# Designed miniproteins, single chains, continued (4), part 21

Each design is a single chain, and the fold is of that chain. pLDDT is the mean over its residues in the fold that is shown.

## One batch from the design tools (miniprotein)

Design m12695
Fold by ESMFold2-Fast:
Structure m12695 (fold): chain A 78 residues (1-78)
Amino acid sequence: GPLTKEQLAEIFEEAAKLARDRGNTEAADKLYEASQAIREATTDEEFAQAVVRGVNAAKEDPEVYEWLLERLHAASAA
């Protein structure tokens, strides 16, 4: 089913931790900022923009990006 805003924010926080564990501090900071922006979004436009920023941040590390896609797929399939 569709992911809740809270679930999506948690997934991007998990991605930020993975990026940090990998030593990619820049990607980790951007992913964490995107997670917070998702939680704080009050409009569909703000929400969409926060998600796009998070995805683009994950793309800066191919392993983080692959993990994010698999995690999003698994969560949305449940």
Scores: mean pLDDT 86

Design m12696
Fold by ESMFold2-Fast:
Structure m12696 (fold): chain A 81 residues (1-81)
Amino acid sequence: MLLSVDEAIARLNEIVEELKRTGDFEAAGKRLRELMAQLSPEAQEVVERGMTGVLTYLADGREDLAEAVLAETKERLREVG
């Protein structure tokens, strides 16, 4: 069954907070793939594009930019439905 946008946003927040706490990019990547499999095609594209930016900035130590991209990704998810 497909996840609601609100549930998808909650899962994204959980994944990012766990990644910030643990530094486990492999676990984060697995959870993101599991999340995307439960999304509509349009929501999946939004998450894939946005989270690529979030993960890149977190790996570079740019938490400020990662947070900005995550906020934008969540807003785009709300627009998609």
Scores: mean pLDDT 84

Design m12697
Fold by ESMFold2-Fast:
Structure m12697 (fold): chain A 72 residues (1-72)
Amino acid sequence: MERADAAIEAIKELYPDLKLTPEQVERLRRLVEKADSPERAANAIALYLQRELGVKLTDEEIEKLREAVEKA
């Protein structure tokens, strides 16, 4: 599984009620693909969700995103 796909599936699992538009999914994919580590990918996702959607992730949720990217 590609890292970007794993990250998007993890976001959907953590926030099943969060309806991401195709444009938002593409932006999140680019953030993951540009990240040089799973930790940076998870932090970039958290920052995007907070700034664009007002969703503040907990440290535990950020760690779950990091693990999903690492396991891909």
Scores: mean pLDDT 82

Design m12698
Fold by ESMFold2-Fast:
Structure m12698 (fold): chain A 64 residues (1-64)
Amino acid sequence: MKVVVKGSSGDTVTAEEVADGAGFGFTDKGNPALASAKGLKVGDLAGVTNMETGEGGVGEVIEV
């Protein structure tokens, strides 16, 4: 599953669920989406981690 998340600064990232992760990872390479990501809706808060750098944050889901 892929979601678009808006951070507190107003920046937007596209995140997808990683196979070994409990949340959504951001990566330029992309990881396969897991079917288990079905619970997120627009307006939810989601944790996003850049899987290449380890940088993470929380943002609002604006697109699913």
Scores: mean pLDDT 58

Design m12699
Fold by ESMFold2-Fast:
Structure m12699 (fold): chain A 90 residues (1-90)
Amino acid sequence: SAVEEELASLPSFSEEERELALRFVTATDPAERQRAAAELIILLFRRRYEKNPDREAAEAALAQLPEIAAELGLAPELQAEVLEAVRSLI
């Protein structure tokens, strides 16, 4: 698909990130889509923190996560899981 080709052309994405992004855009089940989005957010945070371990910048980004997760339509339980997982990486 065009979306699959577009995701594959992004050189900054790892294989795992591309796989999760593809699951997010192709998921027909809302729960599966939300889970893929949550896992992708966690992976992107981990990768960015590993490349540039700036705690202050990471904590500022973490403070914005609740709004981002809500905008993506994640269930409250999944929002809490994402916040906990990202916090554990910092």
Scores: mean pLDDT 73

Design m12700
Fold by ESMFold2-Fast:
Structure m12700 (fold): chain A 95 residues (1-95)
Amino acid sequence: MEEVERLAKELVEKLLEKGVVTEEQAKLLLEIMKNDPEVQEMLRAALELEEEAKREPDPRKAAVLYSAAGILKAAAVFEALLKLRELIEKGLVEE
């Protein structure tokens, strides 16, 4: 759980650095990523794949596992951004 929260924070900080979200949206996005079970499962799966990749002696297989982890991280971010957009559209959050 704490490792998943650290990963969520790192991903949100990258979105803020790239100007994808405002500072206020970044705080809300982090709360979504910490509390949404679907997003948390994607991030956990990504971390599990990265640990498997670290233990994989075949560099080609390791590369595939790291790629799969990256896809899951991207999917988690996309899902969280969709949920943030829904909150903004409902007037529950300032755009």
Scores: mean pLDDT 83

Design m12701
Fold by ESMFold2-Fast:
Structure m12701 (fold): chain A 75 residues (1-75)
Amino acid sequence: MKEELLKKTKEQYIKLAKEDPERAALVFEVRAIQARHDGRPELAEVYRKAAEAARKGDLEKFEQYVDEGMKLELE
């Protein structure tokens, strides 16, 4: 169940980054701020890098950082 939900969520973010990279970047900037507020600096840095990758149109790095961040959220 959890793995299937994570896969679907990841696919939705990749689709968003392809269709609206600025919106994808804003989503992950907000998530980075939330992670910092929750005392999770490693998660915040990963999501900040995901936002930067989205703005640059680097879908490969964006997918990598989103995957890493989602795995950290399960810890």
Scores: mean pLDDT 82

Design m12702
Fold by ESMFold2-Fast:
Structure m12702 (fold): chain A 64 residues (1-64)
Amino acid sequence: LSPEEIEKLQLLLNLYKIAKSASELVLERAKARPNPNQAFIAQVEAGAKQTEEQIKELEKKIEE
């Protein structure tokens, strides 16, 4: 990978990490509700898993 490509991947990695943190806050708030919406929680958890997979893929590409 070129230095320019590595910088771009690092920027994307940082953006996905921010998205993961945001999803964790959303989940914390959703679970803290007196009547938690389980369908909504499941949907957000699914999105968070996809974000984690993207983070792992980007980290692998940067390390190559």
Scores: mean pLDDT 81

Design m12703
Fold by ESMFold2-Fast:
Structure m12703 (fold): chain A 96 residues (1-96)
Amino acid sequence: VGRLVGEAMEYYNKAVDILDEIAARVPEARELAEKAKGHLGLALASTPEEARRHIELALEYVEKIKEYDPELGEKARRYIEEFRRAHEEYAAALAA
């Protein structure tokens, strides 16, 4: 499972980096970016069921960010989707 943990953390960090870039470059989306980042952090500290809910909430905030910056918002969405995928694979491996 070390590979899945590393992959999940890689995409988590990439998503956070893009959300921080959005907060710095798009003032209108700063609060949305901070809320999305907060939910991703909670997903790391949560049960698999709670993590899924937090990831979905982060994706909802990213869809709102896309109204202000479609390119950065789509990039954040893709990294969060990759994080969700790796995290779900990791959680399934732990549950087995």
Scores: mean pLDDT 83

Design m12704
Fold by ESMFold2-Fast:
Structure m12704 (fold): chain A 87 residues (1-87)
Amino acid sequence: SPLEIVERIIAEAKERVEKRKWSLEDAVKYLVHRLLEAFAAAGLEDIGRALAEEIGKTYRETPKDASPMEAIERIGERVLETARRLS
């Protein structure tokens, strides 16, 4: 399902921040690229675009003093909520 795709990709991005010490910028780029790729492959390009827009918006609204992990968790929560509304 679209929700399962989103949950898996968010978990992958969170692991990269937590265990591999990726920057927030690299984790956000990974999240956007993986979601667009996965949703295009599923024939759901419109949903993929909406999720990418929500990622970009939430990233821009994230406090500059937030840790990369706090930021990626907040972005993940908003993206999941958007995915639930679109499914």
Scores: mean pLDDT 85

Design m12705
Fold by ESMFold2-Fast:
Structure m12705 (fold): chain A 85 residues (1-85)
Amino acid sequence: MEELKEALETAEKDLEELAKEVLEASPEEREKKLELLEKAVEQFRGELAKLKEKVSGEELELIEETEKRIEELYKKTKEEVEKLK
């Protein structure tokens, strides 16, 4: 449990930092950084799907909560990028 929680927290922080880089990027780099965020989110979703097949109960709930937060982060980042255009 602790190792899974730490790994999920690390991945979430890495994605949060990448989202911040997208919003702080120059107009020319922003689209490219957003593509990198999209690929990172897609990879993370794939890893979470694999983990869900191996776990149950409290661990599954932790994964689902993390997945929801990451999806919300990505959606908000895309919405903020649209506002900067």
Scores: mean pLDDT 81

Design m12706
Fold by ESMFold2-Fast:
Structure m12706 (fold): chain A 91 residues (1-91)
Amino acid sequence: MSEESVQQNQRSIDQYYAQVRADLAAAGYDDLAADLDALMAAMRANTTPLDQAMVLSFGEMAYSIARLQGESEEAAYRAMLEAARKAFEEL
């Protein structure tokens, strides 16, 4: 990827992270927000922006599936973080 593409990917990841974190904090899920912060710190230290996007996409898919199955918002966010953590470990 060009330098420009790398910067665009990083910005998109940062925006997604900021949005999800804000949603968790607004809902009062401080434990899940802290887990997300720890996961993002670990990913930033050990992976590329592309790998981070793939991990977060896997998490987003798990969230969407849980919500479509009628799970609560808290359960869906928990599934999202567990799926993302597993995907990160499998990189």
Scores: mean pLDDT 80

Design m12707
Fold by ESMFold2-Fast:
Structure m12707 (fold): chain A 84 residues (1-84)
Amino acid sequence: SMAALREELGRQYAARFEEALRTLPGEERYRAAVEALRQMGAYSPEVAYALLDELVEKKHLSPETAEYLRQLVDEAAAEARRRE
């Protein structure tokens, strides 16, 4: 189904986001992570929210930064819905 495909694409971008955070230097890490997060939001905002919640629980991300990143997810999801 299209819903299952969107969820799978969201999970693939979640993996790319995590890889960027672990492997890339400063500015490259930020740009790659933000782009991966926006793609996750476009395909499956629920996957993006779950990942951000997990990172806050593990203390890899502050609640304030997570809230900012949720706004980027929401913007990407809204743009994707506008195209439907």
Scores: mean pLDDT 77

Design m12708
Fold by ESMFold2-Fast:
Structure m12708 (fold): chain A 99 residues (1-99)
Amino acid sequence: ALERLEELLREAERKVREGDYEGALRAAREAVLLAMKEADSMSKEELERLLELLRRLADVVQEALAAAEKTDRELAMDLAVVHVAIAVAITVIEKRIAK
């Protein structure tokens, strides 16, 4: 799961550099769904790595959102929803690590 999440993060980063914000949205959505599915089976060390990846993904989505707001309101709203989903996932995982 972590390897696939790293691949999806790299894909999202590449798509933002290319100006493909729809591609970045797709990669980010897949990454969040995979993180939510796999987190329950992860060790504390894997969860700490997952947090690092999700924080980087949040930054990538925020960059895509800022760019999309100028040209595509619907895409910007979808990116904002994914950004909130990432923030919620981070909070849930942080609480699990703190136990």
Scores: mean pLDDT 86

Design m12709
Fold by ESMFold2-Fast:
Structure m12709 (fold): chain A 68 residues (1-68)
Amino acid sequence: GPSEKEKALNEAFSEAARLIVAGADLETAEQRAIDVFLEKYPDATEEEIERLRESVRRLHALVEQLRA
């Protein structure tokens, strides 16, 4: 199955996706994703956190484009 890091990333991203689809702003979704990721995987590196931020930003941009 997925690693603990992969599980944490999936949960963090799913939570951010839920918020974005519900109409939350990027900053709220990004912060929630980071909080969930760090709670589940406290050994996360700065690079891993930044990659999660980039993934959330890409999703937000895609959802905004699809709503336009």
Scores: mean pLDDT 87

Design m12710
Fold by ESMFold2-Fast:
Structure m12710 (fold): chain A 55 residues (1-55)
Amino acid sequence: SPIAEVEAQIRRLDDGIAWLRAHPEHLSPEMRDTVLAALERQRAELRARLAELRA
């Protein structure tokens, strides 16, 4: 279902964000900030879409 697809995408983003936060040595601070900001923005958009699908 569309709801299950969006929930799965949010879970993958949460896992990716958690992994990056646990491994700060793998990216420069500038790259890390850029990537995390992009993932957080994507997560917010998916959560908004999920709310609309549940309405």
Scores: mean pLDDT 85

Design m12711
Fold by ESMFold2-Fast:
Structure m12711 (fold): chain A 95 residues (1-95)
Amino acid sequence: MTEEQKKIVAELVSKVKEKIKKGEKKVEEEKGDYKVIAEKTETKESVKVLSKGKIVAEFFVDSNMSAEEARDKLLKLLAEQLGVSVEELKKLSGD
């Protein structure tokens, strides 16, 4: 994927994570061909990344995971699915 596409995905992931941290239970953010959906229940948090309407990454965390652990696991899965490094995604998202 292009540098611009990497930046879009990183920004969307950061936005949904911030809103979930603030107490939102379901958040959807989209830009261009990419959509990130985050949902939190009492026991579980899920995050989906879609490209052109297809799920390209999906990830579930236990509510007992710290926000940092959940973020790191998500970034690793996104990096693998998008063919980019975790460090690039962290830098583009302002982490």
Scores: mean pLDDT 70

Design m12712
Fold by ESMFold2-Fast:
Structure m12712 (fold): chain A 64 residues (1-64)
Amino acid sequence: SLELKLVSAQMRLLAAEVDLELARENPEAAKFSNPDKSVEEIIEEAEREIEEAREEIRRLEEEL
């Protein structure tokens, strides 16, 4: 359903925002969860996920 997709997208946004904050405030903890990635890559991926989730939320809200 559109409602479940919206909730899913909102949860993805929240998770990505938390990941971004963690990477900025405690890069060692962020890298512990992603040992194969640099801190810069972790930040870039979180920022990309935030933008993608925001765009998905916007599109889903237009359909409701």
Scores: mean pLDDT 84

Design m12713
Fold by ESMFold2-Fast:
Structure m12713 (fold): chain A 71 residues (1-71)
Amino acid sequence: SVAGDTSLVPALLATLRDSEDPAEVEAAADALGTIGPAGAALARPPLWEIARESEDPAKRRAAGRALLAIG
């Protein structure tokens, strides 16, 4: 289960940032949201960077949704 499992946060962030598959990007964002506040300290700064600076608008939207989900 990915719920509350912060060990997956770096891999999910890498997928969200680096994947060219929109389905993988959305799945990584959803998984980060499912980890929720437990992952927030690790995930929030990289997600903010992706949401603000990614050249891919789909990745910016996914990172923004993950940020809202984790608080």
Scores: mean pLDDT 80

Design m12714
Fold by ESMFold2-Fast:
Structure m12714 (fold): chain A 68 residues (1-68)
Amino acid sequence: SDQEILERGLAGLERDPSGATAAAIAHELAKQGLISEEEARRIRELAGAGDSEGAVRELRRVLRSKLP
């Protein structure tokens, strides 16, 4: 289910809370239509700029907005 995919994404992020991991998860979720391309782009831009904490925080907020 979409919820299970989002929960696995969050679990993966919490195992490795890095900008690179956040960007990779955001890319995959956008490809599956579970987050917007704009949300994924913002997360990748933060990671690319070296703001790993910002990228992780943004992905976490997006995922929490879609989970119960």
Scores: mean pLDDT 87

Design m12715
Fold by ESMFold2-Fast:
Structure m12715 (fold): chain A 102 residues (1-102)
Amino acid sequence: MSPVERLEELLERMKEALEKSDFRGFLELAGEIIDLAVELAGTLPPEEAERLLRATAALGAKLSAVLDALDAGAPEEEIKKLAEATLAAAEELLRLAREIAA
């Protein structure tokens, strides 16, 4: 399976986890996306690697906000809103990975 195909599969599962309010599964899948994106960046020319790593850092920051909200016992509606923002960042990461892969 190509790295892009693996990212697509993980993003699909991440969407399903969010629909089920499975925040633990959502966080685990987001972490796998980050790990895979970092691995993929290691195979790319420096300029393309920097673009992908920047998107990965943005995803990581949004994921940290979800973790902080969960630890604070925030309402489910607030956690879902933060998770939706995290999902959007993951979708942008996949879009960049597809463009780089051509």
Scores: mean pLDDT 87

Design m12716
Fold by ESMFold2-Fast:
Structure m12716 (fold): chain A 74 residues (1-74)
Amino acid sequence: MDSQIIAGRIGQRLYAAGVPTEAVLAGASAVLENADTSSPEELAKAVGDAVGKVSTPEDAELARKVTLEVLKEF
């Protein structure tokens, strides 16, 4: 699966939802590091955890949900 395309789609959706740029970049980085070695659920957790370290729990939960929705399209 193309991790760059997945990271781009997740990042665009988080940015559009008003997630801070710092947290969007953290989430995108987690996708690039984990997409090729993770299940959809593991990737969603990794992205949510990365966003949650630099933003709110609400942004972390949104990132987790967005990741799962993007992965359903592939």
Scores: mean pLDDT 82

Design m12717
Fold by ESMFold2-Fast:
Structure m12717 (fold): chain A 87 residues (1-87)
Amino acid sequence: SEFDELFAEARELAKKLPPGVQALVDAVLDRMRERYAATTDPAERQSLIDALRALVDALRWTVESKTPEAIAQLRAALEETLARLDR
C-alpha cells in the first residue's frame, strides 16, 4: 500500500540521521501506523498518508542539508508531531 511504501522510505531516510532523530521518527511512524490500522474513515487514512508523505519530504531535505540547524528543526517538528498524535 502507499502507506507501507512511504513508511519504509521514512525509516530508510531516518537511518542517515543521528540515532536520537531515528528514535523520534520510529515513534512517530509507530503512532501513525497504529492510527492507520485503527481507523475505518477513508478521509482519516488519506490524511495520515498525506502527513507521512510530508514527513518523507522533510526527512529527505534534512538528509540533503545535513546541517545541525536542519536536524534541530526536524527534531522539534517530530517532538511536536508525536505530542499531537498522543492526544
Scores: mean pLDDT 85

Design m12718
Fold by ESMFold2-Fast:
Structure m12718 (fold): chain A 95 residues (1-95)
Amino acid sequence: SLVEKAEEYLKKALETGDLEYAAKAKELIIEVLRENLAELPNPTSAELLIEWLESMTPEEFLTLLKAAAGLEISEEQRQRLEEMWRELLARREAA
């Protein structure tokens, strides 16, 4: 049921651009990933993905969804997502 709810809110976020749907989709995706962490090919990479998603605003998450769906995002939006990922990796090395 969580996967179905996540898919519904992801679809609504992509169709409407509504940040409330993006926020709900983000929360549900994080919950699904946490519940299925052991089933994922690399749990360490999955933990990094969860941490990255938790650091995102709903707007940044919607941008990531658009990129993943093959929709056009600006070069500035792409660079921002890459920068956030690099910052996350750097913080993890420092810890």
Scores: mean pLDDT 76

Design m12719
Fold by ESMFold2-Fast:
Structure m12719 (fold): chain A 75 residues (1-75)
Amino acid sequence: SNKTQRTYVEKDVGGKIVRTEYVYTEKGASDEVLLTITTADGTVTESVATKNQVNERINALKNDKDTLSFASSDM
């Protein structure tokens, strides 16, 4: 079964609040994850990453000094 996780982040970027949504979909036994990034203006970017790359990105966002809010949920 595929796992899908959503992470919502608000960051301070040069005095402006930037909202970004990250959706991660695991492909069964594969190390690959489909990463969909939706920015506040509605722009959607889709890419393939490894589970390790996604985990590192989530950890970096959570621990970033400019991150104002961080929420993660299973979809």
Scores: mean pLDDT 73

Design m12720
Fold by ESMFold2-Fast:
Structure m12720 (fold): chain A 61 residues (1-61)
Amino acid sequence: SPLAAFLAALDTDGSGRITEEDLMRVLGLTPEEARQVLSEFAKTGTGGGFDLAALMRAAAA
């Protein structure tokens, strides 16, 4: 699915966890923008980043 491909692309280091660096590299976000995105998902993942499965679940509604 397009969503799965997009989220796989966000996991640039293959760790299964999306970090500020992954967001900055793939989406071209600034550190501030990446931090804002992470803050919204911080409650669904672990601090400093969030797991790919949690992000996929949130994005799927």
Scores: mean pLDDT 62

Design m12721
Fold by ESMFold2-Fast:
Structure m12721 (fold): chain A 79 residues (1-79)
Amino acid sequence: SLSPEEIAEKLADELAKRMKEEYGFPDELVELFREMIRAFVEDPEKGYELFLEFMKKVGEWRRKRLEDKIAELQKKLAE
């Protein structure tokens, strides 16, 4: 049987791959997600800190992505 740490690492790896390949998450956020999952198993307090950081950075990334997409569309419409 797998340890809780091994199960968490395997799940984190599978989810991280999907986040990168299907949803276009940047490597920084994918790695932070992996660290968060592992931390929740080993140190729940540290896991919670990383969860809050992950949520904040996801929000910042989504906002930036929207701004960049709007700017690109505005540029195309101005042609």
Scores: mean pLDDT 82

Design m12722
Fold by ESMFold2-Fast:
Structure m12722 (fold): chain A 85 residues (1-85)
Amino acid sequence: LKELQEELEREAEKGDELGKKLAEKASSSPIAKKALEEVQKVLADGAKKADQTPDPVEALKILLESVKKATEILKKALEEVEKAE
C-alpha cells in the first residue's frame, strides 16, 4: 500500500513538471492545448473509476495507471511541440 502511494506521488510530481512546461506553450500551440484537455479527461475518468472501486488497493492502482497515462500524453505532446518550433 505505502509503495503504491509513493509511486503515485512520484508519477504525479513528474506529470506536474511536464504539465507546467506544456502550459507555457498552450496559448501558442494547439497541440499543447489539446494534450492538456486530454490529460484532464484521463485524470477525471480515472478518479471516477477509482471512486466506484470498493477495494482501496485496486483504486490506487487505477489512479496510478491514469497518472502514468497522463504523464505519457504530456511527454509526447511536449516532444511534438518542441519539434514544431
Scores: mean pLDDT 81

Design m12723
Fold by ESMFold2-Fast:
Structure m12723 (fold): chain A 100 residues (1-100)
Amino acid sequence: SSELKKKVEELVKETTEKIKKIANDESLSEKEKFLKINEELQKFGEKLEELLPDNEEIKKVVQEMREKIIKHYEEKGYIDVEFIEKLFEETLKKILEILD
């Protein structure tokens, strides 16, 4: 559905912008940024489940995205904004392909 795809695109855009704000917040430590980003990812997954209930392919895409973010933080000690933008663009593309 075109309306459903639009809602998913809007959710991805909103979540990406929230995460970018957290990543650029100079008042937070890198650990505090990671924890707040993880909270936004939990909210993203919950909202996406409301839009696309019991879709196992979508759940797998979200899990893979979260695993990539955790690995990135473990390897770098910080979250790179450009990495997040690219990862969310890739994740959106995968979700839209599943909805086709």
Scores: mean pLDDT 87

Design m12724
Fold by ESMFold2-Fast:
Structure m12724 (fold): chain A 68 residues (1-68)
Amino acid sequence: MSKEALKILQAINEGKIDPNKYYSEEELAKILGLSRSTVKKAMDELVKRGLIEKVKIGNKTYYKFKKK
């Protein structure tokens, strides 16, 4: 797992990210202090691992945490 993907999981566990809310890449970039491209790569990794759900609404992509 990338360092950036681990940072996202820690932010969720610390309450900086609400696991019941949908977030855009831009919103996550601002919360985490990362570039949008870095967030996209990290989120795509977490989606592949089944930890985050990816939803497309029109031309926008949103992410939501999945509980096991």
Scores: mean pLDDT 78

Design m12725
Fold by ESMFold2-Fast:
Structure m12725 (fold): chain A 75 residues (1-75)
Amino acid sequence: MVFLSDVEFLAFLTTLPQVGQKLAEVLLAAFGNGQKLLDASEEHFLSTMRQLEINEEKAQKIYNAIQKHKEQLAQ
């Protein structure tokens, strides 16, 4: 990834509401890398969060924050 390293992406994830370092690491591992996480559909993201035993409200908040970040990167 050219614009964000995995380390920088982990740092970004920890700035999201209710996301600590451990959850950020688990998310990157579950999706493979930051780009795949950003490109995940809502259905795929929420399904993965359910497998990680994260409640739907928290998962939706994290998904919305990631989409907001994706929009900023598209500028």
Scores: mean pLDDT 73

Design m12726
Fold by ESMFold2-Fast:
Formats: structure tokens, sequence, C-alpha cells
Structure m12726 (fold): chain A 87 residues (1-87)
């Protein structure tokens, strides 16, 4: 639903900002991943869902490396769900 998508988009942007603060070197990668996820949530095409799912998993791994395992787990779960929708 729209409200749920907005909440997810905000959480993604907040997590990307936090990740950028923890690992400045990957800030651009985190922003790109957040944008891909937002695009997939808006359009829902298989290509966009696959790209967003992979980006979410990559963001999760980066956040885990930074020590934010709880947020990392949530991004990995989101990535798995988006990839399942793309299949």
Amino acid sequence: LAAEREAAARAIEEAAARGSALIPEIAETLRAAAEAIRSALATGTPENLEAAGLAARAMGEALAAAGDEATAARFRETGERLLALAA
C-alpha cells in the first residue's frame, strides 16, 4: 500500500544516510541502492525489482560490515522479497 511504501522509502533513505556516516567511502553506492529500491517500489517492473533486490542485499552487506546488523538483516529480507517478486 502507498503508506507502507512511503514508510519503506523513508527507512531506506535513513539507513543509507546512517551507512554513509559509518562508511563514507560507500556513500554513493548506498544512495544508488536506495534510489533503485525506491524506483522498484514505484514501478514494479521485473527488471527494476531485480535491480532493487540486488541493491538491497548489497546495502545489507555493507551495513553488516559497518556493525549495524539489525538494519542489515532488514535490508537482506527486503532484497529477498524483491527478488522473489522479480522471478
Scores: mean pLDDT 67

Design m12727
Fold by ESMFold2-Fast:
Structure m12727 (fold): chain A 74 residues (1-74)
Amino acid sequence: EVLTEKQLLLLQKLVESDELLAAGQVEEASKVREEIQDMMLEDPEVKTFYLSLLNKPLSELQQLLEQHKARIPS
């Protein structure tokens, strides 16, 4: 499935937040999470997509992000 620009941005921010948490950068991760929360408040479809990602490990989120970035129109 093709992600919208907003869904792709959400996935990028979620990966960034999880990477920051893994690195112990809790304050920076919190800032990224606030951005994700704002995106969900503005767009119900983004919120639905976020909920589908909640139980995925960082490695799976990173793989999904790379797969969608690779789907560039020729």
Scores: mean pLDDT 78

Design m12728
Fold by ESMFold2-Fast:
Structure m12728 (fold): chain A 81 residues (1-81)
Amino acid sequence: SMEEEIKRELEEFEKYGREELEKVIATTKKNLEKAKKDLEENKDKTPKEVIEEFEKLLELAENNDIDSILEYIKKKIEEEL
């Protein structure tokens, strides 16, 4: 049935989607932390506004609740029934 297919797709998405999102978020956070550190080490040559922008991006990455993101995507898939 179509309900069983949707349930299977949601279970597969949750399993593989979570793993991929965790990898993407971890990589993004690592890259942003490195970029911020490099900018802070050269803060005499780096505008304050650029450092503040990276701090906001890091805060957004750290506040990325994988569970909330996955739940939002799952809800959107269910609504396209």
Scores: mean pLDDT 64

Design m12729
Fold by ESMFold2-Fast:
Structure m12729 (fold): chain A 111 residues (1-111)
Amino acid sequence: SPLRERALALFREALARLREAVAAGDDARAAAVAEALLAQLRGLLSPEAFEALGLLVGAVLAALHQPTVAEGIAVLETVTAALLAETSDPEVRALVEEATRIAVATLEEHG
């Protein structure tokens, strides 16, 4: 899906900026990056896909604040498992799975 590819590109770029902001201790900048990403995604995704990615953005922020990368990945995997348990739409499932892979890579760069 072209919309899914665009959403994932925006998500990837925003997560890199989120990681940099959290690493710098700039929580205000991290919040601003997350809000800007969610504003962009709201116009692009279905309500279900938007809610799922919004929850995943929150999980990434929580994960980046964990003491270790492994603990961060565990937080992210817990949220992803919950989202996939509640979602039957194959397009939303694919989006969550691909976004989770991007998020894991971002967390590994943070450690």
Scores: mean pLDDT 86

